Designed miniproteins, single chains, continued (2). Designs and how they scored, part 86

Each design is a single chain, and the fold is of that chain. pLDDT is the mean over its residues in the fold that is shown.

## One batch from the design tools (miniprotein)

Design m6979
Fold by ESMFold2-Fast:
Structure m6979 (fold): chain A 70 residues (1-70)
Amino acid sequence: SMEERGLEAARRLASLDEEGRKQLALEHAKENPELAELNRQIGLTLRAMGDRIQEGLATGKAPEPAPLAA
């Protein structure tokens, strides 16, 4: 499962020193540059959707600027 993979990755990172963690990050970037770019694009899309959801929850319809000063 993704939880198990996440936990395994966390344990692996925790067992590495600072240099080892940096090296692992670089290797992941090298092996999966397309995945890194895709994840960046997905993140931008999810953020845009989140902004729309927040707008809808706050006013329902009003395209108001940044949060009211409070």
Scores: mean pLDDT 61

Design m6980
Fold by ESMFold2-Fast:
Structure m6980 (fold): chain A 58 residues (1-58)
Amino acid sequence: MLEELKKYVESLPEEIKKLGQYAIDRFEELKPTMSEEAQKKMLKALKNALDALVEAAK
């Protein structure tokens, strides 16, 4: 869910949070052109990428 991803991004370290916010802004711009299934896959991919960046930054 997009709202859950937004809450997750707000909890991230500042540099990764900025990257996550830009990704979410782009996703919301594209959202009206995407199927529900595509939206779910994109949100999962974004969450996984942010998780990987958080782990790399530790």
Scores: mean pLDDT 80

Design m6981
Fold by ESMFold2-Fast:
Structure m6981 (fold): chain A 78 residues (1-78)
Amino acid sequence: AIPISSLKEVKASPVVISNANVTLDEKLVENFTPGNALVLEEGSKVTVTPEAAVILKEKQVKVYTLPGSTVTGLPDDI
């Protein structure tokens, strides 16, 4: 596993998802800190709603996908 301390451009405490199936909806992501890092570890299957994708982009949240993670619905520029 890649240590969180090796992440580049982390401006706030990272949110880590590991070995979980999660839907990131508008209600969940609206509480993210601007510039936060979202780390998807091995075994994670994450679905991002279109509304959540807009909020992640507006807040400049950086999404890091580690080997063995799956994510759908992210904008190409995150």
Scores: mean pLDDT 73

Design m6982
Fold by ESMFold2-Fast:
Structure m6982 (fold): chain A 75 residues (1-75)
Amino acid sequence: SAEEEAKEYLEKLREDSEGALEYFKEHPDPEAAKQALEVLRGNLELLKKAFPDEPYTEEAEKVVAEFEARVRELL
């Protein structure tokens, strides 16, 4: 279902965000971090377009915002 697909998309966003943060803690790279943020923002926009009425959009926005905040602290 669309709800299940949206939930899977959100889980992937969380996994990608956490993996990137772990990587940048060990390998600080401001340009790569900016690229990772842009990829996550693009994926968020796709989620919002594909599943606009699903509750996971707000959670996905929080994932991207948290990634941005933590990348700023790490770099």
Scores: mean pLDDT 82

Design m6983
Fold by ESMFold2-Fast:
Structure m6983 (fold): chain A 71 residues (1-71)
Amino acid sequence: MSNKEKAIQSLESAIEALKNGDVAAAKKGLLDVIELGYAVEEAKKALEAIDNGDIETAIKYLEKGLKKLKE
């Protein structure tokens, strides 16, 4: 699996975790995405939104990151 494919899977997992209220799993997935160097800006903004309790905004940033990664 490529690093880009790993980043896509981690972003999809983080979005699902946030929708299920699993903030810890989402944060771990986003740190993995940042470490891989994909969608770094969107992942960092999502982490900031999560820390502020703004889960809806975090999901929006991650969905934007996914769109950029898939194209």
Scores: mean pLDDT 83

Design m6984
Fold by ESMFold2-Fast:
Structure m6984 (fold): chain A 77 residues (1-77)
Amino acid sequence: GEVATYIAKFSKDAGLPFEEAAKNALIEFYKAKLAGNLRAFEDVLQYAYNKASDEGATTVTLSHVQAAIKVVLARLA
């Protein structure tokens, strides 16, 4: 779908792959909570990537994505 393609492009541009579980969590979050808010979705992707990169991780994991979702949801509340 469109969101999966966007995640793949972000991953390629950033140079870190996303785990399948992380990608699935991002897709479901976008559909369920963001109501098409691309700005908030970009914030989740960027936060998850930055956390993984800061930790020296070779992949963006589900844990990184869950942390990013929590932060972005708090800003939208």
Scores: mean pLDDT 82

Design m6985
Fold by ESMFold2-Fast:
Structure m6985 (fold): chain A 59 residues (1-59)
Amino acid sequence: AAGEAAAGARGQAARDDLLKNIPDFKVVDENTIEYKDADGKTRTLRLSKEGIDILLEKK
């Protein structure tokens, strides 16, 4: 199911930190990252291009 929640630019830093520390992430799109939740479910999160670059460097 697709669900895009409208956000007021909150928690961006927190989300960015989560992805930076996730070893099992995958770049789905130029601005989209896929990762596993604590429950073991696959989730996707949209990041800025800069954030993705940082994750790619960590590969």
Scores: mean pLDDT 62

Design m6986
Fold by ESMFold2-Fast:
Structure m6986 (fold): chain A 80 residues (1-80)
Amino acid sequence: MIEIELDEPLTVAPGTRVLVKGKDGSYVEGEVVSAEGNRLTIDKILEKYGELKVGDEVEVTVLSGEASGPRTAKGKVIKL
């Protein structure tokens, strides 16, 4: 389970597949458990490369669902 504080709110439904990328090339693909305001919780990790750490700046990309415009948000890992 990974919890991210986004710079701006990202409206996504539970079950949406997302990619979380760190600046060091580490990434995690998983499913959204909850998205409330600036808080994004991800679980059911589908793929992982390297290690994300608490405090890491990340880019979250929505991989599934209906995309109208850019579905990418920046944030920070606050819990692992």
Scores: mean pLDDT 78

Design m6987
Fold by ESMFold2-Fast:
Structure m6987 (fold): chain A 92 residues (1-92)
Amino acid sequence: MTREIGILLRAIGEGLANKPTVTLNEDGDTITLTVKGATDGQKRIIQDVADYAREQGADVTLNVEGDTITLTIKNASSEVKDLVRRIANALK
């Protein structure tokens, strides 16, 4: 609980400083978040989300290409999906 709140507060703060292009796709138990124009702070937030999802037993792939970061989570729980949706909305 405390960790998810911390990630969300950081996402809100970083979203106020820089608004990247955020794309969120959901297909069954798979959720994909693409952030283009991400700062190093925003990349760290996405990395923390990836680590949280792995701890919850999800299959996580993280790809970084320049200023673009793509997070793909398979077998995502409702809790993990809710966190990713909130992060996407905070960064828009």
Scores: mean pLDDT 82

Design m6988
Fold by ESMFold2-Fast:
Structure m6988 (fold): chain A 83 residues (1-83)
Amino acid sequence: MSAEELIAEAERALAQGERDLKEGRELLAKAKTIEEVQRGIGLILRGIGDAMNARILADQALRLEPSARAEEIRAQADKLLSE
C-alpha cells in the first residue's frame, strides 16, 4: 500500500470515528431506554476503534514517507482518543 492510500484510509477512518463518537455521545445524553444506551455505547466503541485505526494507518504512512497530512491525522486521532 502506498503512503497516499494509507493517508486516504486514515482520513476515512478518522471521519467515521468522529461521526460515531459524536452520535454515540448524543444518543447517551438523551437515552431513555436500555436499547438506546446500548446503541450509544456501540457507536462510541466503533468510534474509538476507527480512531485507533486512523492513528495506526497514519503512523504507517509516516514510516513510508514524511507527510504533514499524516501528522495532522495522527494528532486528530490522538485528540479523539483522549476525549
Scores: mean pLDDT 86

Design m6989
Fold by ESMFold2-Fast:
Structure m6989 (fold): chain A 63 residues (1-63)
Amino acid sequence: DLALKAADALEAGDYKTAIDYINQLGEQGHLDEAYRLYDSLINVPRIGNKAAAERARSLAEQL
């Protein structure tokens, strides 16, 4: 699950890997999910890695 892999990367602070997984989600047609994950990523300085990862895991449960 790409959203779950993105969540794990976000929690670890591996933003490059998180972006790669988010881009793969977009390429597979999950544009809304990719957009939400990217929005979480750019807000990491405000919400923190844990909150961003939690959002990604929530999205993974819906896919």
Scores: mean pLDDT 75

Design m6990
Fold by ESMFold2-Fast:
Order: sequence, then C-alpha cells, then structure tokens
Structure m6990 (fold): chain A 64 residues (1-64)
Amino acid sequence: MAEAEELGRLAQRLAEEAEIELTRTVDADGRATLDATLTFELDGERHTLSGGLAAAARAAIEAL
C-alpha cells in the first residue's frame, strides 16, 4: 500500500515549496488561537489550505 509513502513524498515537496503564514489571536479571556495559511505549488498548480494547518503540518511531519 503506497499511500503512506506517497504522503511522505508530498509532505517533503510541500515543506520545500510551502509558504506558511501564522496568525495568533488572543481573546478577552487570554486564550490564544493559532490559525495558519499554507500555500504550495504541486505539479504546476497552486493550492491554498487554511484553518487547521498546524494539525495538518504536524501529521505531514510525522509521516516523514
């Protein structure tokens, strides 16, 4: 099953070409929320992911 290896290779390409923008917001109760935007190019197409990117990036790193 090549899915894990394909995901690992995609994660390496994303890490090299990805532009990561992190935004931290603190609410009135002092709780912090971290939002991220990931922009990357895959085989000539540009893709953008937002929101739960920190979790997605962690999963990609774990797959490496």
Scores: mean pLDDT 60

Design m6991
Fold by ESMFold2-Fast:
Structure m6991 (fold): chain A 77 residues (1-77)
Amino acid sequence: SAEERERRAAILLLKQAEEEAKAGLETPLAEAYRMLLEGKSEEEIIKELMERFGLSENSARIILDQIKRGRELVKEE
């Protein structure tokens, strides 16, 4: 289903973000994940992604929302 596809996409994005962060990569996914673990606010994370990587606010928000969703879904397992 579309819902299962969206759920799986969020989990896969989270796993990619974790892997990139562990590898020390400076990607939007890795930085969003690191900042989220550091307890930074959603607004701070979005602003940093926009400033460092030239992302639009919408793109930064989508990345953050997907990582947050993936983290919640993994906790349900």
Scores: mean pLDDT 84

Design m6992
Fold by ESMFold2-Fast:
Structure m6992 (fold): chain A 89 residues (1-89)
Amino acid sequence: SALEYVRRNPEEAVKEAEEVAKKGLPKAKEQAEKMDEEELEKFLKLLEETLKEIEELEKKEPFLREALEPIKKALEELKKYVKELLEKK
């Protein structure tokens, strides 16, 4: 299971999360730039819901905190970027 993997390999899980964030964030930003206002509003809501789910998961499984931090930071940056795109429309 993914939870057992993170528990047994915390450093490797963090490195994998950092790589996913590094590669995923620029691609997600590029896709967001192509979205219309309605799509951006839906995407913003999805990002907010996902961040809440991550916070709930961290409360239930505190050992995931370090591995989730790179993902959470990338999602927060993406959320800020989507808000900036909405303000320009």
Scores: mean pLDDT 83

Design m6993
Fold by ESMFold2-Fast:
Structure m6993 (fold): chain A 57 residues (1-57)
Amino acid sequence: KKEELKKRLTKNGDGKITKEDIAYAISSGDEELLDYANKDKSGVITDEDIEKIIKEF
């Protein structure tokens, strides 16, 4: 499912993911991205979590 998340985050098709793309997806209520970013289930996503997601993609 990581490939599916990456596809949604690179909606412009250039294969690059920015912090703005991730922040927009989270604010739009993307449950899969929230689950992926918040693996401790605390309900809080930090800037460090976002940076880690970018590095993983």
Scores: mean pLDDT 64

Design m6994
Fold by ESMFold2-Fast:
Structure m6994 (fold): chain A 99 residues (1-99)
Amino acid sequence: ALEAKIAELAAAEPDKRAAMKKGLDDVLERGTRLAEELGLDEERVERLAEEYKREMRREGVSWSDEEIEERAVPLAKAALVLERLLKEKDEEAIEKLFA
């Protein structure tokens, strides 16, 4: 789901890209807040963030290196939050993340 949103953003026209980027940023902000509430393992977040940096650079997304660095940790937090909520079947929290 998150990887599909990144690919969609990279392929979008400028006007649609701006709106989709705002939507992604809102999800990343909510994911960061939920990550703090859930007490995610910082070491696991860091490892996943480094993996995302490598994959984004490999796939040639239309983001600068600075944007990749800034988004990698929020993306990792959002992904780990989603994984935990899916395991716990917390449908309400999943809906709040993607609102």
Scores: mean pLDDT 70

Design m6995
Fold by ESMFold2-Fast:
Structure m6995 (fold): chain A 66 residues (1-66)
Amino acid sequence: MDDLRAYAERNGLTDVLRLALAAGLSLAEQRAILDNAAVNGMSLDEARRAIAVVKNGRAERARQRA
């Protein structure tokens, strides 16, 4: 099975993976960001915005349900 690092390296998305890891995203969230970046040809800045949306959505759901 492809691990996320091998997938990112194969698609030239290692910087995107580093940003997702630094943001504390789950493995499923990291995979989703990498898949979106690969399919849509996302720039690093576009990926950074997508990661921020995932992180903020998680925090917002936690606040709203607390």
Scores: mean pLDDT 74

Design m6996
Fold by ESMFold2-Fast:
Structure m6996 (fold): chain A 113 residues (1-113)
Amino acid sequence: SVLEEKRKRVDERAERMLASTDPLEQLRLFAATVHELVEDYERGEITPEEAVELLRHLYDKIKPHFTPEQQAILDEFLARLEEAFRTVPKSQLRGEVDRIVREAVRRLLEVLA
């Protein structure tokens, strides 16, 4: 199924993030994965509910590998991304997600040990 293919892609992205020793590369892969979900939704390949499920799947895979401070930031931004997929018009979703992801990356960089 399309959803199964998207889960496999999320798994591959998560594995690449966790294998990287470069925090900037990890954050770029995170941003790229979220943007790929927006593109899938824009193409009508997934629903908003499926996009949220895939975001949670990504989050569950990466969260245990981050510090408590980073996990708190990830929790906040997961909630904001889920809300964006539910409430923002499809035509405006890309711009809103770009802003959310940019802020998440900035705040995660600030708490890198």
Scores: mean pLDDT 83

Design m6997
Fold by ESMFold2-Fast:
Structure m6997 (fold): chain A 75 residues (1-75)
Amino acid sequence: SKDLEEGKKAYEEGNYKEAAVLYAKAADQYLEQGDYRGAAEAARNAAKALEKDGNTDLAKYLRGLAEKAEELAKA
């Protein structure tokens, strides 16, 4: 995913807010494709970026969504 690659670049550059947005877009794209494992990974990366940006509550919420997506991937 282009958004996943751009998100990684933003994270490496310290642009955590931008990285979180790009990772969230990647997660939505994976969900649309039925790739729940990809969605879970992208959502965890968004959560990590949000923690670096100081948004710990939203990061916790996204980790919960990632866990649910991972359970769907096992089905």
Scores: mean pLDDT 85

Design m6998
Fold by ESMFold2-Fast:
Order: structure tokens, then sequence, then C-alpha cells
Structure m6998 (fold): chain A 82 residues (1-82)
């Protein structure tokens, strides 16, 4: 159901910060890549929502959060690749 999917996304969002810090601490790109993948999924869902015209407020929220996660994950990848 949509509620179950939303609860799963919220749980994954709560893990994003800890994953990025673990990527930095362990210098392991896999954790940052997980956050980027989550962000890409949210951007895709947000764009689909905007294209459908249904609940555009939720769609914009998903797009904005997804873009931020991609940027944060990419920044961490750049830090640990140096």
Amino acid sequence: SGKEAAEQLLAQLAEAGPLLEKARAERNPAYAQKVIALGQGLVALGQAGLDSGVDTATARFLLEVGQRLIEEGQAVLAEIAA
C-alpha cells in the first residue's frame, strides 16, 4: 500500500545521515552510493508525481529531498576519493 511504501521511505531517509557518516569514517564508497541510489529513486518518484499532476506537494517534496541526498552522497564520494 502507499502508506507502507511511505513508511519504508521514511525509515530509509532516517538512515541516510548515518550512512554518509559511516562512509566518511570507514572511507567506504558503498554507503554513500546507497544514499545516492535512494535520492535517485525519490527524484524519479517526484518527477512521476509532477507529470501525473496528483498530489504535487508530495511530488515536489520527494524531488527536493532526493536531489539533496544525491548532492550529499556525491560530496562524500568526492571527499573519500581524495
Scores: mean pLDDT 83

Design m6999
Fold by ESMFold2-Fast:
Structure m6999 (fold): chain A 89 residues (1-89)
Amino acid sequence: AIDGSNSSDEIGKLYLLADKDRDGTVSARELALAAKEIYGDTVEGLVKAAELFGMGENGLNLFDVDGDGKFDQEKFNEFFRAKVKEVVE
């Protein structure tokens, strides 16, 4: 079950864990490591993380505005909030 408020909080935590350099962007590798820390190193954990992001690799490209393999936090949160709102009534 996805709760818009709860999902935003989870995304915030995931982003903070992934953005260890505090540069305001997150690489795919850093995000994967943070997801493993939260959901575990299992295939099921990876699937759960992909569920939250809703797009997998295509999602990474959408958030990577600079083409450096990094996420823009604002774009990431906006896209995910829109997706959660569509799923949660």
Scores: mean pLDDT 52

Design m7000
Fold by ESMFold2-Fast:
Structure m7000 (fold): chain A 107 residues (1-107)
Amino acid sequence: ATPEQLAAQDARLDGLHTPVGKAAIEAAVKATEIAQKNPAVVDVRLLGDPARGLGTKDSDIVIEVFYKPGHEDEARQAADEIRKAAEEALKKYGVTGSVTVKVVPAP
């Protein structure tokens, strides 16, 4: 790895120890647990700068919930539960960013 690549990795690891990084990790864990309990949900993905350890206190947490075709209503229920869990994680760590949860049909 180049010195620039190592510095970028160190910055990302430092970002994961911030309040936003901790909130993003907790949101991802809770989203995965909720998804595993709902058979309509195929996958969940945490997106945006916080998921990569690059977030700030004003960064949004974006979560995509992939659902089985024909099971959108069940996936929307799971998405609402995921949104609430992510919002509580932000509140727990004093983060002022918002949570966006998108429901997406699986291919």
Scores: mean pLDDT 71

Design m7001
Fold by ESMFold2-Fast:
Structure m7001 (fold): chain A 71 residues (1-71)
Amino acid sequence: SLQEIEQEAISKFSKLSGLDPQKLSNALNEYRDSKGKNLKAIGKKYDVPVGTLIDIDVEVGVQLIKEAVGL
């Protein structure tokens, strides 16, 4: 499911970055609500690197495509 894919991506990047998973989750949710318009401001607000938010969003997108095609 989307929720499981998002949670797995957040957990993965939390472990890699040492960042709090709740901060990553909150930043990702606000980033998506903004449709990507406020990425730099969101990164600053939650103290999350912009690159980490992009990496999480890409990972979720890739996993959703794989699930949709039965991989």
Scores: mean pLDDT 83

Design m7002
Fold by ESMFold2-Fast:
Structure m7002 (fold): chain A 68 residues (1-68)
Amino acid sequence: MERKKVQIETAILIIASAGEHEAAKEEIIRVGKEEEYEEEFIDRILEEARKAGMPEELVEEARKEIRE
């Protein structure tokens, strides 16, 4: 589990830092819906993606989509 979390976080941060913000949003939504990770883990990924350059609007869209 911990190893998979590191791989997921690293992949999302690479995508976000490369400017592929829509792809980063889609991957975070997929992880949040399919993998049943803790809310704290998903919130951390969203915050790190935002710091990597992901627009706030896309971060909020991802949060909303995961909660639905």
Scores: mean pLDDT 77

Design m7003
Fold by ESMFold2-Fast:
Structure m7003 (fold): chain A 93 residues (1-93)
Amino acid sequence: MEEEKKRKLEEKLERKLKEIEDEAIKELAEKLGITEEQARELLNMSAAARRDYMRTVLGFTDQQILDAELTIGVIKVKEAVEKLVARIEAERE
C-alpha cells in the first residue's frame, strides 16, 4: 500500500463527496427558493424537525411542505447514488 497515493486518493474522494453534497444543497435551495444555508440545515434534520422548520421558519403551507419533502427525497437518493459511485471509482485506483 502506497500511503502517499492513498492519502491523495482519500483527499480527492473527500473533495468529490463535498462537491456532491454542495451540489445537492444548491439544487435543493434553488428548487425550494431558499438559501443554501437553510437547505443545508434541512438536509441535516430529522423528518419531524424538518417539517416543523419548514412550517415555522420558512412559512411553508402544508402543500409546499409535501412538495418539499418529495424534492428532498429525490435529492437525497441522487446524492447517495453519486457518493456511492464516487467511492467505487476511488477504490478502483
Scores: mean pLDDT 81

Design m7004
Fold by ESMFold2-Fast:
Structure m7004 (fold): chain A 66 residues (1-66)
Amino acid sequence: MIKELEEKLKKAIENKDLLEFLKYARELIKKASNEEAIKILESLLPKASGEIKEIAEGAIRQLKEE
């Protein structure tokens, strides 16, 4: 399950699909632990750019406040 979400997030980054990235990032946050979600998002951050990078950074920041 989490592996599939990580793959979908990678695909959204490659396609620069902001809406798909947001959709799967929200699913990741709901289904994964905060620690696991942070780790996955941080691993994807170097490949992200523009608005997707900003969303990923925002999500990581929010999860760290838990």
Scores: mean pLDDT 82

Design m7005
Fold by ESMFold2-Fast:
Structure m7005 (fold): chain A 80 residues (1-80)
Amino acid sequence: SEVDEILEKIENDSNYVLSKEELKLIAERVNEAAAGMDPELIAKKMAELLKKVKLSEEQKEYLLSYLSEELKKLLEKELE
């Protein structure tokens, strides 16, 4: 998937800079995945990703703004 390709680029290139469009695609795909899977597991994996990538505060806020309320709440617990 497009999101998997973006995530692989982040894993393989620490200098890869995510665009706002890519952040939105990640958030939308994560919302869809959580609807079909355990949202707690998805939130935990998202927290791991956010800690691993060097996102700006604006990029983090933008990503979070596109997440469902359930995922945002679960992610906030993981990011304590």
Scores: mean pLDDT 74

Design m7006
Fold by ESMFold2-Fast:
Structure m7006 (fold): chain A 80 residues (1-80)
Amino acid sequence: MITSSRLPLVEVEQIVKELGGKVLSFEETADSSTLIIEVPPEKKEEAIQRLAELARKYGFEEPEVEQLSETTLKLTFKRK
């Protein structure tokens, strides 16, 4: 409830769209949020940086990043 921060999907979608990408999936559990995004390869590092900053703002740890394909990234956000 009041002790749980959640990652704002609308802000995530805005960041990804500004980088020319799209959100493919977003799942939340009690302990984590998992985001799968598609971004141009040249925007990959910027996407990771902006999403990490957003996560930090909302009380998450630094996201774990897994590259699923040349254009697809999986980011796992864990609560502190």
Scores: mean pLDDT 78

Design m7007
Fold by ESMFold2-Fast:
Structure m7007 (fold): chain A 78 residues (1-78)
Amino acid sequence: SKELEELEKRKKELEEEVRRARRELEEVERELENPPEDPIRLTGLELRKIAAEVELEISERSLERLKKELEEKKKELE
């Protein structure tokens, strides 16, 4: 089914978005293991962490929604 193929393609795209957001969060968390004494730089890292956490949550929520839609569509076509 072309509909199933499009959903599988979108799933792969969202999985890549999740991986990218997780990598950004890991990178910021590594930098925060030895936090800078410069308050401007520290604030910048804390804001990057918040942004990465929000991006990850949005991407994971979108992926979960799509996975549910894909599973429902697969059950209809079985």
Scores: mean pLDDT 84

Design m7008
Fold by ESMFold2-Fast:
Structure m7008 (fold): chain A 105 residues (1-105)
Amino acid sequence: SLEDIVAEARRVLEEFRRRYDELKAAGATPEQLLEVAMEAAGRILDLVQRAMRHATPEERARLQALVDEIVALIGELIENPTDEKIDRLLAVMERVVAELERLAA
């Protein structure tokens, strides 16, 4: 259901924030941080694809714009992983969760 998708998206985001903060505190490499970020992004993208079945054309367009931002950031991260780019990815994923919550309201 859409409510289940929102609950899972929140869980993915909370888990990513926790793992990212722990790894940074432990002095993780950019490659280790990228791995965690890629896993979270992949899960969020899958949830967005599932949520689009419940969305209006306007809502689908907004979700697609966020998907495009995530895909572009993933490309940039693969070329050169930096904390700043991962922070930007986290911000876009937070915007995705907020959009999914609006869909479920």
Scores: mean pLDDT 86

Design m7009
Fold by ESMFold2-Fast:
Structure m7009 (fold): chain A 100 residues (1-100)
Amino acid sequence: QEEEDEEIVKSVERIAKQAAETALSDDPFDAEVGVALLEIAFAIVKMSEKTLNKDALIREYEAIAEAAEYVAEHSKNPQVAKTARDIAEDARKKAEELKK
């Protein structure tokens, strides 16, 4: 399971990074798609809480939070920035709850 969890973590990190790049697109449609992909990644991690180990979940939530924080800071689109900030706050809270 540890090897599988590591592969999943790396996949989430890659998806979050690509979603953030898309969310920072100058095209408003692509920017909305990018932030929606961050929301989907966050939802998938929440659904996997019963199957993944705690360390993997913390890393996945932190990766999503970092990507979303970057979008919130750099987005020229106020709606994309707001959605990204909300995702970042929720993902950080999830990581912190798991750390106890």
Scores: mean pLDDT 84

Design m7010
Fold by ESMFold2-Fast:
Structure m7010 (fold): chain A 125 residues (1-125)
Amino acid sequence: DPKKEQEKLKKLAERKALVFDLLTMDADSLIEFLTTEVGLDRERIERLVAGLSPGELAALATAIALLLADPDNEAVAQILRERFGLTEEEVEKLQAYGRSHQVELTPEELENLQRTLQAFLSALR
């Protein structure tokens, strides 16, 4: 049924848009998302983001997008804690947001996003 398939594709596109919007966010938009939507502390996140280069900001946004799409990804959670200095509570709030918002990526899209994160992290070394 072409109409049912089109509706399904539209819903998948809307779910993906939430993740990929993060990859194009500037610093102010990322702060607003993390504080308003996720519920992180504004003063702390403003301080964190202000300390980042554009490449570090892109890496942070990509890691957040990955954790929202795959909340049980401990490797990404560890990167957010150890490399970006997020607290355990902040990572748990991101994981809870991802589980509640049902972000679905294909295995190929998830793998491509993981490769993008690794490329950003390698450029920061």
Scores: mean pLDDT 79

Design m7011
Fold by ESMFold2-Fast:
Structure m7011 (fold): chain A 58 residues (1-58)
Amino acid sequence: AEPPSPPALPGGFKNFPVPHEEIEEIQREMADKVRAGEITWEEAKEEFVKKLEELAKK
């Protein structure tokens, strides 16, 4: 019932010209790599953000 804070959430991606389906595909790919032990969650988070920025530019 109280506003915790004005955080900058990734939910703002709704303003991106990128289809939601592509965002979900990248999320799934990153999650799969973490589950397979290929990369850490912190690395997956960085790769996810980088891929989203590249899609937004294209």
Scores: mean pLDDT 67

Design m7012
Fold by ESMFold2-Fast:
Structure m7012 (fold): chain A 72 residues (1-72)
Amino acid sequence: SMEDVIEQLRKKFQEVLKELPKDVAERLEAEFERLVEEIKRSTDIMEQTKLLFRLMGLHSEAILQARQLKKA
């Protein structure tokens, strides 16, 4: 289900956030939850799918930021 996909992604996302500075992690977590709330408010499956791709993009951005910290 959509809820199961979101919960699985949230768990992976939160593991990445542990590797980031607190202020960055808090901003990314807030954006993630904002997108989840938009998915819950939508009744259009195309819009829900588009928002789910944005959640996946946010997870990818968190991974890239964590990788950049290892290079610094």
Scores: mean pLDDT 85

Design m7013
Fold by ESMFold2-Fast:
Structure m7013 (fold): chain A 78 residues (1-78)
Amino acid sequence: SLSEEEQEERFKQFIEDAKKVLEYAETNEVTPDERRVAEAVREALKRIEEDNSRKTMEEEIERILRLQAELYERRLAE
């Protein structure tokens, strides 16, 4: 299990990574899968801005990780 400090650092890292994903998608040509991730990240950041509770942050992080895993598995099947 993660300590409170480790979880807070994880949330901070997620926000920083999310901003980089959005910036990359705005400035570069992206694949349909990369665009789908960027759109999901944008929605996650919007939800976190509207509700900054630990529960919402954790749920949105898990949602993005599941989407990335799904797209990764689909790519391996090609």
Scores: mean pLDDT 76

